# Designs tried in a protein design run: designed miniproteins, single chains, continued (4). Part 27

Each design is a single chain, and the fold is of that chain. pLDDT is the mean over its residues in the fold that is shown.

## One batch from the design tools (miniprotein)

Design m12914
Fold by ESMFold2-Fast:
Structure m12914 (fold): chain A 116 residues (1-116)
Amino acid sequence: MSEEEVRARLLALLAELRADPRAAPFRRLLDTEALNLPEWLDIVPNPVSLDQIEADLRAGRIRTAEEFLAAMEQLVENVRRLFPEDHPIRLDAEALWARARPRLEALIAEERASRA
């Protein structure tokens, strides 16, 4: 599998994830003022949004399905640190992760198989 093919498939998956209504809080960086999170960077030193993941894919900073998986996992882990298990934003993050993870794991397996 070529880097161009991987990038195209990851961008297509990102577009599907972004279109999910549950992705709305994660398309941009969290509105920390609206969420009343004045010390959020002390809790979440590595903030991640879907816009940042798209920028990283297009710039070649994310080149593999494994790197994309790591970025998505960081987004979800950040939400787990900021919000309790029953919070709507956390439920949306867990639902988005449940959708993304198996698709990315399948692509990682295809990419590894193509490397011989």
Scores: mean pLDDT 80

Design m12915
Fold by ESMFold2-Fast:
Structure m12915 (fold): chain A 61 residues (1-61)
Amino acid sequence: TEEEVERRIREVREETTEEFKRRAKELRERYSDNPILLTKELLRAMGELVSRELERVRAIK
């Protein structure tokens, strides 16, 4: 049903958010002395995770 599809999409988004938080913490620890590189790596991680989220959402019927 449409409601089941919406719930699965919400779960995918929640998983993506948690993965980003985890990666963001690791990147902040690794690049604390370089804010420009930290920002670049955070944007890269976000882009990768958004692409994965879109692919997973497209697979949901």
Scores: mean pLDDT 81

Design m12916
Fold by ESMFold2-Fast:
Structure m12916 (fold): chain A 84 residues (1-84)
Amino acid sequence: MAQSKELLQKIGEQSLKDGNATILADNRKTVAQQMLSQGKSPDQVTTYLQTRILNYNKDSSPDTRLKLVNDAVRDVQLAQQSLA
């Protein structure tokens, strides 16, 4: 949990500074894979990522936040398939 939190914090800070959602997207899948491998459900991982993304990007446009939370759902589903 602590390591994943630090990774998400770093990614969130980079995304906010650069306005570059690609860095967040590339690392979100890796974080999702780690959380799923630790026995967390897809719903728990999705909720965690959405909550962290919203907290780190709360000052971003609604469209940007919506895109990021939808991307998190997709990345969790792909990570789940990779671990199955």
Scores: mean pLDDT 65

Design m12917
Fold by ESMFold2-Fast:
Structure m12917 (fold): chain A 101 residues (1-101)
Amino acid sequence: EKEKIRKLLDTLKNHPNAYLVLNPPSLEEFPDYYDLISDPVSLSSIEEKVNSGEIKSVEEFLSLVQQMLANVETMFHPSHPIYKAVQALYDLVLAEAKKLS
């Protein structure tokens, strides 16, 4: 399980658009972010949970990536680069998880 989770994390981090979601949006640009988003998720927060051993299964890992997608769906229009990046990352990680089954 740990090896599968690590492989999925590495797949996300190596995506060209991963930098767009590495950290939460700037509060200078989005001062209401934490008023709209109760469960902030960034790629760096997922990485921290993987490194600490908090993520116990591939399903739990996928749930965090899905939460990140739900958050950008709340904040951004589907045409926004961040929205498109998270959608692509979620689709990619779902496909990779199926190959690991």
Scores: mean pLDDT 79

Design m12918
Fold by ESMFold2-Fast:
Structure m12918 (fold): chain A 85 residues (1-85)
Amino acid sequence: TEKLLEETSELIVEAAKQTGAPQEVGDEILKKIKEAVEASREAVEEAAKKAKALIEEKKDQPMTEEIFKETVPAFFLEAYEEIQK
């Protein structure tokens, strides 16, 4: 499942960039994903699988902040919201 985590991390970072978020948002999301994997790989893999499916479902729509918040589990959204403060 390492490939799933890698692909999902890339999709989440790209989605954040499409919302007009600063570059720092992408960097913090990657950092939080790595820290979360170390704490609970099983929980991160479950969240990653769900996030990837939702991002792929929304691929034909413009990525807005609202769609991003619906797509990325709250578990990943903490990094996004912290940086935007």
Scores: mean pLDDT 66

Design m12919
Fold by ESMFold2-Fast:
Structure m12919 (fold): chain A 88 residues (1-88)
Amino acid sequence: DLGRQRVEELDARVRKAADEGPEDREKRAELLEEWYRLIGASEETIEAVRKAVVEQDPEAKAKMAAFEKSLSANETEEGVFERVAAAL
């Protein structure tokens, strides 16, 4: 359950950061980077998170969207949680 607890903590923090003002873009990027790293995203995709969230880079946003689309095509969000929990 430690893996699931950690994933739930990161999900809750990401959601909280998303509800915060535009000035918290850096915090959102850090939380999303940690989340993406936890679910097995490539370093290239993790680097794109900061550029997409903080710098609002369209190319980086497209890379994030492509990664999220690949997850939805092959796994549910619950499936990602199960995989992360098994890896931890």
Scores: mean pLDDT 64

Design m12920
Fold by ESMFold2-Fast:
Structure m12920 (fold): chain A 65 residues (1-65)
Amino acid sequence: MISEDPGETLEEALGIAKELSQEDVDKAAEKASEIAREKKIKDEDEAQKYGLKEGLKELKKLKEK
């Protein structure tokens, strides 16, 4: 994908993380990491991009609560 997509995802995730507790942020990161490992993505760059997207998704779920 394009280089700007991961940066935008990271900025949004950091914005949400400032509104959440560190414990919630850690849980979201752990969940995203687990999902990325389960996918068995061989390319490290693609694995990082996938992890960022899943992390943002988990953070958004926590923010809605």
Scores: mean pLDDT 70

Design m12921
Fold by ESMFold2-Fast:
Structure m12921 (fold): chain A 66 residues (1-66)
Amino acid sequence: MSSVERELENERTNAFNTSVNYLLSNPSLSSLGNEIIELSKTPEGRKVAYDIASQIYGDLVVAQLS
């Protein structure tokens, strides 16, 4: 892999872990966090789970700036 592709993969993984940890740390959102983890266990679901986690991460970053 190119260094750029590796960096993007690392960013995606970090966004996923950050988003899931945020959801799991919130009692009202922990069920959503668990659903995303379950979704990530299949190859097809993994792509969707990472896309959802990336959007949650983006929203968290925007919320911090607001």
Scores: mean pLDDT 76

Design m12922
Fold by ESMFold2-Fast:
Structure m12922 (fold): chain A 77 residues (1-77)
Amino acid sequence: EILEQVKKLLDQAFDVFNLPDSTPDEVREAILNQVKDQINHLLFETEPLLGDRLFLQELQERFSAIEARLAQRKAEA
């Protein structure tokens, strides 16, 4: 079930890049922050098994990279 929730969160993260071009970067950042909060909730509140916890941590790091990419794009605008 945790993996199923993680898959949904990943789908939401990738959907940020599929939003209409008219969507403000602030809205994309808000969606990513919401998904990041859900990942943090799964990581710290549900206390998953060690293997799942490391997997969620890697996803969190990938999320940080996506956030950094959006922040850089916003700074260049």
Scores: mean pLDDT 68

Design m12923
Fold by ESMFold2-Fast:
Structure m12923 (fold): chain A 85 residues (1-85)
Amino acid sequence: MEEEVKEKKEALKEEIKRIAEALKEKMLERAKETGEAKPEEIEEKMEKILKEAIETIEKLSDEEIEELYEELEREKERIEEMLKK
């Protein structure tokens, strides 16, 4: 049981990092096109969000990890669609 939760935690951290990187790239491209935000500010914000997400995952209970995993899988499709646009 504990090993399965650890595997899910690692998978969640890896997937969140991948999603965050993709979102960061898209935000940086839009910032370059519009000039509305500084690239450095976007990078800083995304790093903060990623750090907070990773720390949250590490502190979650087994049940919360399972719930978050299911939520992330559902949100993945939504995020993937957003990244395609």
Scores: mean pLDDT 75

Design m12924
Fold by ESMFold2-Fast:
Structure m12924 (fold): chain A 74 residues (1-74)
Amino acid sequence: SELDKIKQEILELTNRAIERIREHWEEVDPEKAEELLLKMLEIKDKAQRSTDVKEAQELLKELKKLVEEAEKLL
């Protein structure tokens, strides 16, 4: 289903972002990195519980913005 595809994309994107931050941990501000990680994990958790495609799409858009913000820290 479309919902399952979005949930999978959110999961994969979150996991990749966490791994990227972990690889560059010594080069990033740990306080800012932790804030972004917690926000991404919150979105992942909300997405896994979501039963609405529209809500999942909004969560994915929010996650993509957080990933872009995290990349600017690297």
Scores: mean pLDDT 84

Design m12925
Fold by ESMFold2-Fast:
Structure m12925 (fold): chain A 92 residues (1-92)
Amino acid sequence: IEEAVEKLRATVDEVVALLDASPNPSAKALGKGLREVADKAIEAAQNGDLETAREYVRGARNLAEIGLKAAGAPQETRDRYVAALKEAEDAL
């Protein structure tokens, strides 16, 4: 669980940084939403509610995909971060 949480935090931090660097206000807003959903996933995981944690990680994965697309990230970059978030989900 600790390793899955660390991977989730690291991946979300990288994605949020990319979204915040974007001149697109929609990307910045999605970055804020991604942080909020990731924090809920971590809280659920730390409370032992792994099913709820996985649901929030799926939400984070969807927000990351939409946000990276809004930021103009190429498909390969989007696929990489989505895969990293799925690995974190599967490790929970």
Scores: mean pLDDT 85

Design m12926
Fold by ESMFold2-Fast:
Structure m12926 (fold): chain A 61 residues (1-61)
Amino acid sequence: SSMLKEVGELLDELRRLQPLLSPEQQAEAIRVMEAVWADPLDPAALARLRELLARAREQAA
């Protein structure tokens, strides 16, 4: 799949997990989503997205 498709899938997963996050993590999720939306190919923004998703997955488990 294209890089943009993968980014869209990661953002969609974060949105689904967002209600299970702490208020601090939810605020971080909004900031990360805004950064990725501004530049979906920014490696730093994508790294932050992946780190947050890893933490969110742990919280959901």
Scores: mean pLDDT 80

Design m12927
Fold by ESMFold2-Fast:
Parts: sequence; structure tokens; C-alpha cells
Structure m12927 (fold): chain A 60 residues (1-60)
Amino acid sequence: LEEQARALEARADELAQEAAELYRQGQKDPSVREEYNKLGQEKTAEAQALLAEAAALRAA
């Protein structure tokens, strides 16, 4: 369980970094800003879901 929780936490960190990069690229290029903001929000939501799953595994 601990190993699985650690893997989920690591994946969530990767998704958070990907979201940050998308937001940064969107700020530089207005033509893709809306699309990249949407993708960043999706990755942030996925990261939050993985963190919730990791917390549930630690509680079990």
C-alpha cells in the first residue's frame, strides 16, 4: 500500500509540473492560451484525484 501510494503521489507531482508548463506556455502565446489553460486544469484535477487515492490507500 505504501509503495502504491508513493507512486500515485509521484504521478500527481508530474501532472502538477505539466500543468504549470501548460499555463506558462499559454501566457506566452495568446493563440493557444485557452486550450492550454483547459489542459492545465484537466491535469490539475487528475493530480488531485491521484492524491485523494493515495490518501485513501494510506488510511486503509
Scores: mean pLDDT 83

Design m12928
Fold by ESMFold2-Fast:
Structure m12928 (fold): chain A 62 residues (1-62)
Amino acid sequence: SSQRDQVISDLQSLRRQARQRGDSQTVQRIDYVIQQLNQQPNDSSIIQRGQTIVSDVRRRLQ
């Protein structure tokens, strides 16, 4: 879905930022949810979790 692709794109961008800041826990959290999205691409609950992580991480990195 387009929502899934957008979430993965946002997560990859945030992963790079978290890595540059040395936030290994956030990098691991993002890697885990990207893995889940790749394994179950149509699972709406995983897409929603990804969106929540994007919002949470983006807020913390602002």
Scores: mean pLDDT 85

Design m12929
Fold by ESMFold2-Fast:
Parts: structure tokens; sequence; C-alpha cells
Structure m12929 (fold): chain A 75 residues (1-75)
């Protein structure tokens, strides 16, 4: 479940970043929407009992540099 949640959060972030790019957003704006999409995915996973809050915090820390990499690759 934890690995599935990580993959879902990354997919959500990538989709948000790609949509922001299509809308002419700056790299900073793309990064912000990517982080928000990942946070929302992790928050839902905690609420659904799929992961703990501690696991969500650890995953978010891992995902922050990955989201920045996605922004740099898309833009």
Amino acid sequence: MKEEVREEALRAAREAIEQAYKNGASKDAMYRVGLSAARDTLKRAVAEGKITQEEADELFAELEPEIRRIVDEVA
C-alpha cells in the first residue's frame, strides 16, 4: 500500500505539473501545484487508513525533490 500511495502521489503531481505547463505557468507555479497534488493524495491515503501520518511525512520529504525534477523535465 505505501508504494502504491507513493506512485499515486507522483502521478497526481505529474498531471498537475503538465496541466500547469499547458496553461503557461512559471516553474515556481508548476512546483507549487505539484506539491499540492502530492499533499492532497497523501492526506486522502491517511484518511483512508492506507498509510500513517508518519509515513505520509516521510513520503512527502522523498517526493519534494522528485517533484522538482519533474518540473525541470517538463519545462
Scores: mean pLDDT 85

Design m12930
Fold by ESMFold2-Fast:
Structure m12930 (fold): chain A 74 residues (1-74)
Amino acid sequence: MLEEALAEAARVDAELEANRDKLSDEAIEELQRAVAATQRRVAEALAAGDEEAVAEALRAGVRDVRALLARALA
């Protein structure tokens, strides 16, 4: 579960990097806020020692970032 979530997160990071030059400053700021929110949730889950919660936070973050990226590239 966690390994799969990490692989999905890495894939989304690669998608962001590939499309970075196509994004407006506003889209970049929105994506940065979404990434920061995900990092905070992951840090909280890690502090609690809840590996399942870490995986869920990563998957939720991946969905949020993908949705924002799709909207920004439309």
Scores: mean pLDDT 81

Design m12931
Fold by ESMFold2-Fast:
Structure m12931 (fold): chain A 80 residues (1-80)
Amino acid sequence: SKEEIIKELIEAARTLSVEELVKLTKEIVKEVKEKLSDEETLKFLSEAHFEVTSFLEKEKRYDHRDAFRKTLTELAEEIQ
C-alpha cells in the first residue's frame, strides 16, 4: 500500500545515509511507476514529499530533507 511504502521511506530516512536514502527513493519510485498511472504516481510523490520531509524537519536532518526533496522534484519532472 502507499501507506506502507511511505512508512518504509520514513524508516529509511531515520536510519540511512543521504546517498542510501536517495538510492532507495529512486528504486521505490521506479516500482511505483510500473504499477500506477502517471497521475497516481504524482499523487504518491506529493504524499511522500509531505510525510517524509515533515519527519526529517522534526528530526533536524536537513541534508537528508534537501536531497530527498530534490530527488522527488526531479522524478516528478520526468513524469510530466
Scores: mean pLDDT 86

Design m12932
Fold by ESMFold2-Fast:
Structure m12932 (fold): chain A 98 residues (1-98)
Amino acid sequence: LAEELRATLERQAALSRPEDAKRIREAGRLAVEAVKGVEELAKKDPELAKEAALQAGDALRGYLEQLAEESETEEDARAFRAAGEAVYAAFRRLAESL
């Protein structure tokens, strides 16, 4: 999951201008750390971890959608939206696996 997420966001970053690529890579790093946090939480409280996963996925998708709206190019906006959908889908799958 974390490796697939990192690879997907790196692909979207590679399609973006350097400034926006850095933002996508930072979002990818935050997503990977959030996955690790959810997995650690799941060892103590699987129900709370499931809620945390859904909340993290929604929050990161919203952040990337905001970056898409702020983008100067249609291409970078699409990359941010694609990254956001990938993050949301990954966290939803994580929640379903808990």
Scores: mean pLDDT 84

Design m12933
Fold by ESMFold2-Fast:
Structure m12933 (fold): chain A 69 residues (1-69)
Amino acid sequence: DKLKNEVEGYLNAIEASDPETRQIYMDAIERALAGVAPEQIRDELLAAGVPEVFADTAVRIGLLVKELA
């Protein structure tokens, strides 16, 4: 399915990134799976200095992974 292929592409790109970038996305995924609101995850990433584009992407990936799980 298109969504699964897209998510797999994001995960592969994240794995190819440095450990710090990977940890940001993995943390967002874990929080989304725990039922934390997307807005709360986003606010936390922004407070940590993560750029808005990356914060929005991390939250989106987390929600997609949660829906596929």
Scores: mean pLDDT 75

Design m12934
Fold by ESMFold2-Fast:
Structure m12934 (fold): chain A 68 residues (1-68)
Amino acid sequence: SASIDQIIDLYQRARAGANDADTARFRQMVASLTDQQIDDIIARMRAAGYSDDVINAYRIIIQNMRAQ
């Protein structure tokens, strides 16, 4: 299983638009996450000082990727 830090790192690279491979890796990681694990990632992002806007964008991106 991917660590929370690894998932956050992949999200940051995907958000930066680095390449399709990073986006595909992030989508693959997200597809295996439970709602509880997503909440745990958000809690870690909040604890790490990420803004509510960044956290909300992360939640929306994950929900959109999981809906596809």
Scores: mean pLDDT 70

Design m12935
Fold by ESMFold2-Fast:
Structure m12935 (fold): chain A 81 residues (1-81)
Amino acid sequence: MSVEEGEEIIEKEVDKIEKLAKEAGGNPIKSARLSYDYAKEKGYPEPVQQSLSVMGYKLGEGASKEEAVEAGKEKLRSLYE
């Protein structure tokens, strides 16, 4: 998987991860775990699993979708460096 493909997945999945953050009741750690488990269940590779987990954490903290997507992409890029 390329970085570009992973970034497209992050953008596509933000609404689902926001739903998981709401299910976590605003608990960032629980939101991150639910997001990681979701990504793993979907068969996404480990860098994407970790990136969606970071996005879930940010949304669990009450961050905007835009901020969460940015954080997820930053995590993804760091894993390919």
Scores: mean pLDDT 86

Design m12936
Fold by ESMFold2-Fast:
Structure m12936 (fold): chain A 80 residues (1-80)
Amino acid sequence: SSVRETLKSYMEYVLSFAEEKNLKEVAALAKEVIDLIDANESNEVILEKLEKLKEAFIKANPEEKETIEDQLEKIKKLLE
């Protein structure tokens, strides 16, 4: 779906950012979300992993909390 394609593109961006900044937990979680999308896993499983990613990303970059929450919550709401 276009929503899953949008999420994958965003996760690829998050992965690149996390690798550049040496945020190992965020990078691992972003890669796991990409792998779940590619495996055509259920939206429930993807949403659970996205919540963990959101928490880890906010913890690593508290100054970007509002931006991270806005982007991920918009995508989460679009998953069926």
Scores: mean pLDDT 81

Design m12937
Fold by ESMFold2-Fast:
Structure m12937 (fold): chain A 146 residues (1-146)
Amino acid sequence: NSDGMAEEYRKLAEQSKTQEIRDALLKLADFFRENPDIQSLRDLLLALADKRIEEGDQELIDLLEQLRNSDLDSAKQLLGDYLRRLGISDDLIQQILSLVQSKEEVIEALRLAAGLHRLGQWFSESTTPELLGQTLLQILQALRNS
């Protein structure tokens, strides 16, 4: 239920002390109510991933370097392994991987996932991996159809 996902992100936004994070979570809530600027949301999540790199997130840096040096099938496996470490279900991972058809799309999906995970890390451990995985799937579907 997209209304349920919108409500979860609104609740997380209300718990935020940072305007930047609150605005990001409200954009996610609006996305699930079909009132989003998908490009603005994409750019925001990619910026959050880039901020993790600037802060020295060595796992993310190493993973992006591995993706750049991999073929498409290997890149999809690396993305799948990353999503499993975030606690996302194998069924949802397979749905996400079915949407990415190029190495550039795999790299973007990983950066979007890293940005979403950053939002969860700025709140208590209440953001479920399933919510993150479902959000990534919906964003990738919207971007592919835009």
Scores: mean pLDDT 80

Design m12938
Fold by ESMFold2-Fast:
Structure m12938 (fold): chain A 87 residues (1-87)
Amino acid sequence: SSALVQKIEELGLRIVLTLLENKDKSLEEQLKAVEEVLEEFAKRHPELREIAEEILRVIKESVEKGLSLDEIIAKIGEKIREAIARL
């Protein structure tokens, strides 16, 4: 669905803007802000909740593995592209 693709693209843009708004904060604070964006998105768009939850899971696993912010951002981008391809 074109409408669902647009919502996921808007999520991707919101994540980028949130990271830019929090660029001078710690990695933990930047990721917490992104997690809040994903939780709000899942609440507003229940039909896309599973995609938001998958991205949240990737963030959590990446932090547990000690990945850098750039590596985490790359993985988020990958999951957003995969989600768009499935819609």
Scores: mean pLDDT 87

Design m12939
Fold by ESMFold2-Fast:
Structure m12939 (fold): chain A 60 residues (1-60)
Amino acid sequence: GKEAIKKVAELAGVSAEHVELSLKNALEAGATADQIADSIHEAVPQVPKSLVKKAVRALE
């Protein structure tokens, strides 16, 4: 849900709008939810992969 996007934003130190745009861009480029979760968790280890997947599902 929208709450997952907000939690990712809080943990990553960015805006919710930035997270939403980044996820939409990755999905438009053909990235899978698993690939997006792996990339974000590698860049920001405090963001769990499961939370990223919930945020991705909120946009589809």
Scores: mean pLDDT 82

Design m12940
Fold by ESMFold2-Fast:
Structure m12940 (fold): chain A 62 residues (1-62)
Amino acid sequence: VKIDLTVVAKEDVEKKNENDLELKKGDIVRLLEVVDDYTVLAESLKTKKKGLVPKDKLEELE
């Protein structure tokens, strides 16, 4: 699924599981896929790592 949407982390996101993406508040991420109603697959533009992020921790840039 091509989402190609850029969003920002609203707060620090800790890695809870091996498939999770660790983020710091203000990190810019590219959304790649919606996994479920609460979780997305994203890529950190800073680290280029991919992983799962809770949707409620992300905010659109505008």
Scores: mean pLDDT 76

Design m12941
Fold by ESMFold2-Fast:
Structure m12941 (fold): chain A 75 residues (1-75)
Amino acid sequence: ATQEELDAATELAIKVGEEAAKLLEDDPEKVEELRRMIEETRRARADRSRVDEATGIAQQATARALTALQEAKEK
C-alpha cells in the first residue's frame, strides 16, 4: 500500500469509528471497543515502517465500525 492509501484508510476508519461510537453511546462496552480500534489504527499509522500492515489494520477497523453502525441503526 502507498502512504496516500494509508492516510485515506486511516481517516476513513477514524471517521466511521467516531460515528459508530456516537450512535452506540448507550452501550459503553461497544464504545470502548470502538475507541480501542481507533487507537490501534492511529498507532499503526505512526509506524511508517509497516505501511501495508497499518493499511490493513485501518481497513479492518473501518469494516468493524461499519458493522457496528449498521447494528446500531437496526436497534
Scores: mean pLDDT 75

Design m12942
Fold by ESMFold2-Fast:
Structure m12942 (fold): chain A 106 residues (1-106)
Amino acid sequence: SSPKLSLDELYEIRLQHIAEKEGVSVEEARERLEELEKEYIEKAEKNTKSYVPEEQVEETKKKVIEEAKKNNFISRTSVVLLALNAGLRREEALRVAEEYMKELRK
């Protein structure tokens, strides 16, 4: 897939559509979406049964990025959830998601 729009542009278009449909500002639509995404991440974190050892964190991050690429993930939250399910802690899950999003912008 060769999207002509950046991920940030796609996110802003999505927020504008939500704002128009809900009759709220783009800023309010952003806050609502961010709060919902936060709830999904917190639920996934609570369901994590075990974490990978520190020595395996970097290798697990690489596997998460590879799996996200194979499945054409475009959502930061989906990558965070994938990372948490793979046994990464919240901080590392957020880092791998940001690394993946940066690669999609290249």
Scores: mean pLDDT 76

Design m12943
Fold by ESMFold2-Fast:
Structure m12943 (fold): chain A 118 residues (1-118)
Amino acid sequence: SPELRALLEEILALVEEQGALLDEARRTRTPEAFERLLRAAGEISELALRLADLAEAAGDERLATLAMEVAAAAGEVALLVAEARDNAGDPERVEALLEEARRLLEEIRARIREALAA
């Protein structure tokens, strides 16, 4: 479906933008940078859940499953970012949490790109 593909492409663009926001949060460690990351993760999750519902209605079980996995991973990124924000005075802990968030974002990005290539 062109509409489902467009939503998946929009989610990919947001994931790529979130990567840049993550790099800013690592450098600055400001409350504002963490809040931007949390908002981006929330937006990705909301769009992914919408994609899951639309894919299910269209009978695209594979895309619905991918969308749910993207939503779950975005939720995990949000938890890692929230923990980093709450521990902003511990540079080593912030670095470890944001590196795990980056790993999850790269996994999401790869999965979406694979689906778009199919």
Scores: mean pLDDT 88

Design m12944
Fold by ESMFold2-Fast:
Structure m12944 (fold): chain A 64 residues (1-64)
Amino acid sequence: IIPDKPIISAGMPITTFFDKVIDVLNQKGKATVKEISQETGISEGNVSVAIGYLKDKKLIVESK
């Protein structure tokens, strides 16, 4: 059984955010949430969520 979520059809998949965030980090090697937001056009809140997830998974490191 799979419940429907109100938000699931409303926004970009998290993988879309990750792709853009990773691209910016690959180009710069280091970037702030604000810089990533400006380069990708994604809101700072969404960028912060993606960064937090990537950092938790050890795919990126803060203050590198």
Scores: mean pLDDT 64

Design m12945
Fold by ESMFold2-Fast:
Structure m12945 (fold): chain A 109 residues (1-109)
Amino acid sequence: SEVKKLMEKLMEEIEKLLKDKPEAVEGLREMVNTMLELGESFEDILNLILDILKHSLIQEKASEEILKKFEEKYEEIEEMIKNGESNEKVTNKLIEAFKEISELLEKEK
């Protein structure tokens, strides 16, 4: 499945973003795999991932700068999906966003 391959790429970047939280990564991976087995859409799986990541950042008291950057990227991804951009383009944009957020998180340590 193309969706499965794209989700695996996203999970690799999420593992880097949440390197200090392996249990959270494993829980998210189990949810994603369940949604894939149920035949859920790329959009529905992506929305779950983004919602969980946003709540994780809030729970960890990420700075207003990081939360704003995440929100801006979330809105950009939603517009891409609404405009009919390919799942591959959406995935690549999200990987870029996760790398930027990871860099900001490291600078705030």
Scores: mean pLDDT 83

Design m12946
Fold by ESMFold2-Fast:
Structure m12946 (fold): chain A 87 residues (1-87)
Amino acid sequence: MSAEERAVRLLLGLVRHELETEEDAEKLVQGIKNVALHAARELSPEAVRRFLEEVRRLVEEAKRQGKISEEQAKELFEFLEELERRV
């Protein structure tokens, strides 16, 4: 497994940890944004795209579970799309 593939898995692990442990929806949104911003700074464009695809899936799941609102999910999707445009 490449170093970059390991980095993607670790950063996705941080997103999952936030989803499992953060009960405040606003803090959860901010935590996901912080991990995604870190990924965009540290990873190659290809690895960022793969990471963001998985994060979008996790955000959709969090919305389905009622952990975040529709508006918060929309905010996250818009943030992730803007990050992808910058890579």
Scores: mean pLDDT 84

Design m12947
Fold by ESMFold2-Fast:
Structure m12947 (fold): chain A 93 residues (1-93)
Amino acid sequence: MSKEEVEQEIKKQRELLSSPDDEVRAEAAYTLGVLGDEESVRETLSDPSKEVRVDAVFGAGIAGLEEVLRYAAEHDPDEETRTEARNGLDGIA
């Protein structure tokens, strides 16, 4: 993807993070994580849906976003989300 295509996709997925549908936000969070948009991933870690946070962390792991993965591993209220963040860190360590 070109830089312009990546920027357009990030903009589109950020708009989807305001969806009332948890599944739509989760898919957007995953995509933003894979694209390496650390700012959006940090925002999604405050989402009330565990599924959104888990998918964001999984995407962040693929992109190697170490700082946000460490934050999620230490601070997320859900053990599954913390475990996924630790697995992501192990993959890039």
Scores: mean pLDDT 83

Design m12948
Fold by ESMFold2-Fast:
Structure m12948 (fold): chain A 60 residues (1-60)
Amino acid sequence: SLDEAARRVAEAAGVPLDAARQIVETVKKGLATPEQVGRAIARATGADPEKVREALEKAR
């Protein structure tokens, strides 16, 4: 389930799978919310923050 969640985040955010795995783990540990991560990635890469948030919410 972590790998599937990471794949969805990688596709939504346009980041490598290894980076997506770290992002999913950060959210699972409660260190950031899906909304905070979505906004941060949009700022850094130009990805759609809503799509990143949706992918992270499906992670659990």
Scores: mean pLDDT 78

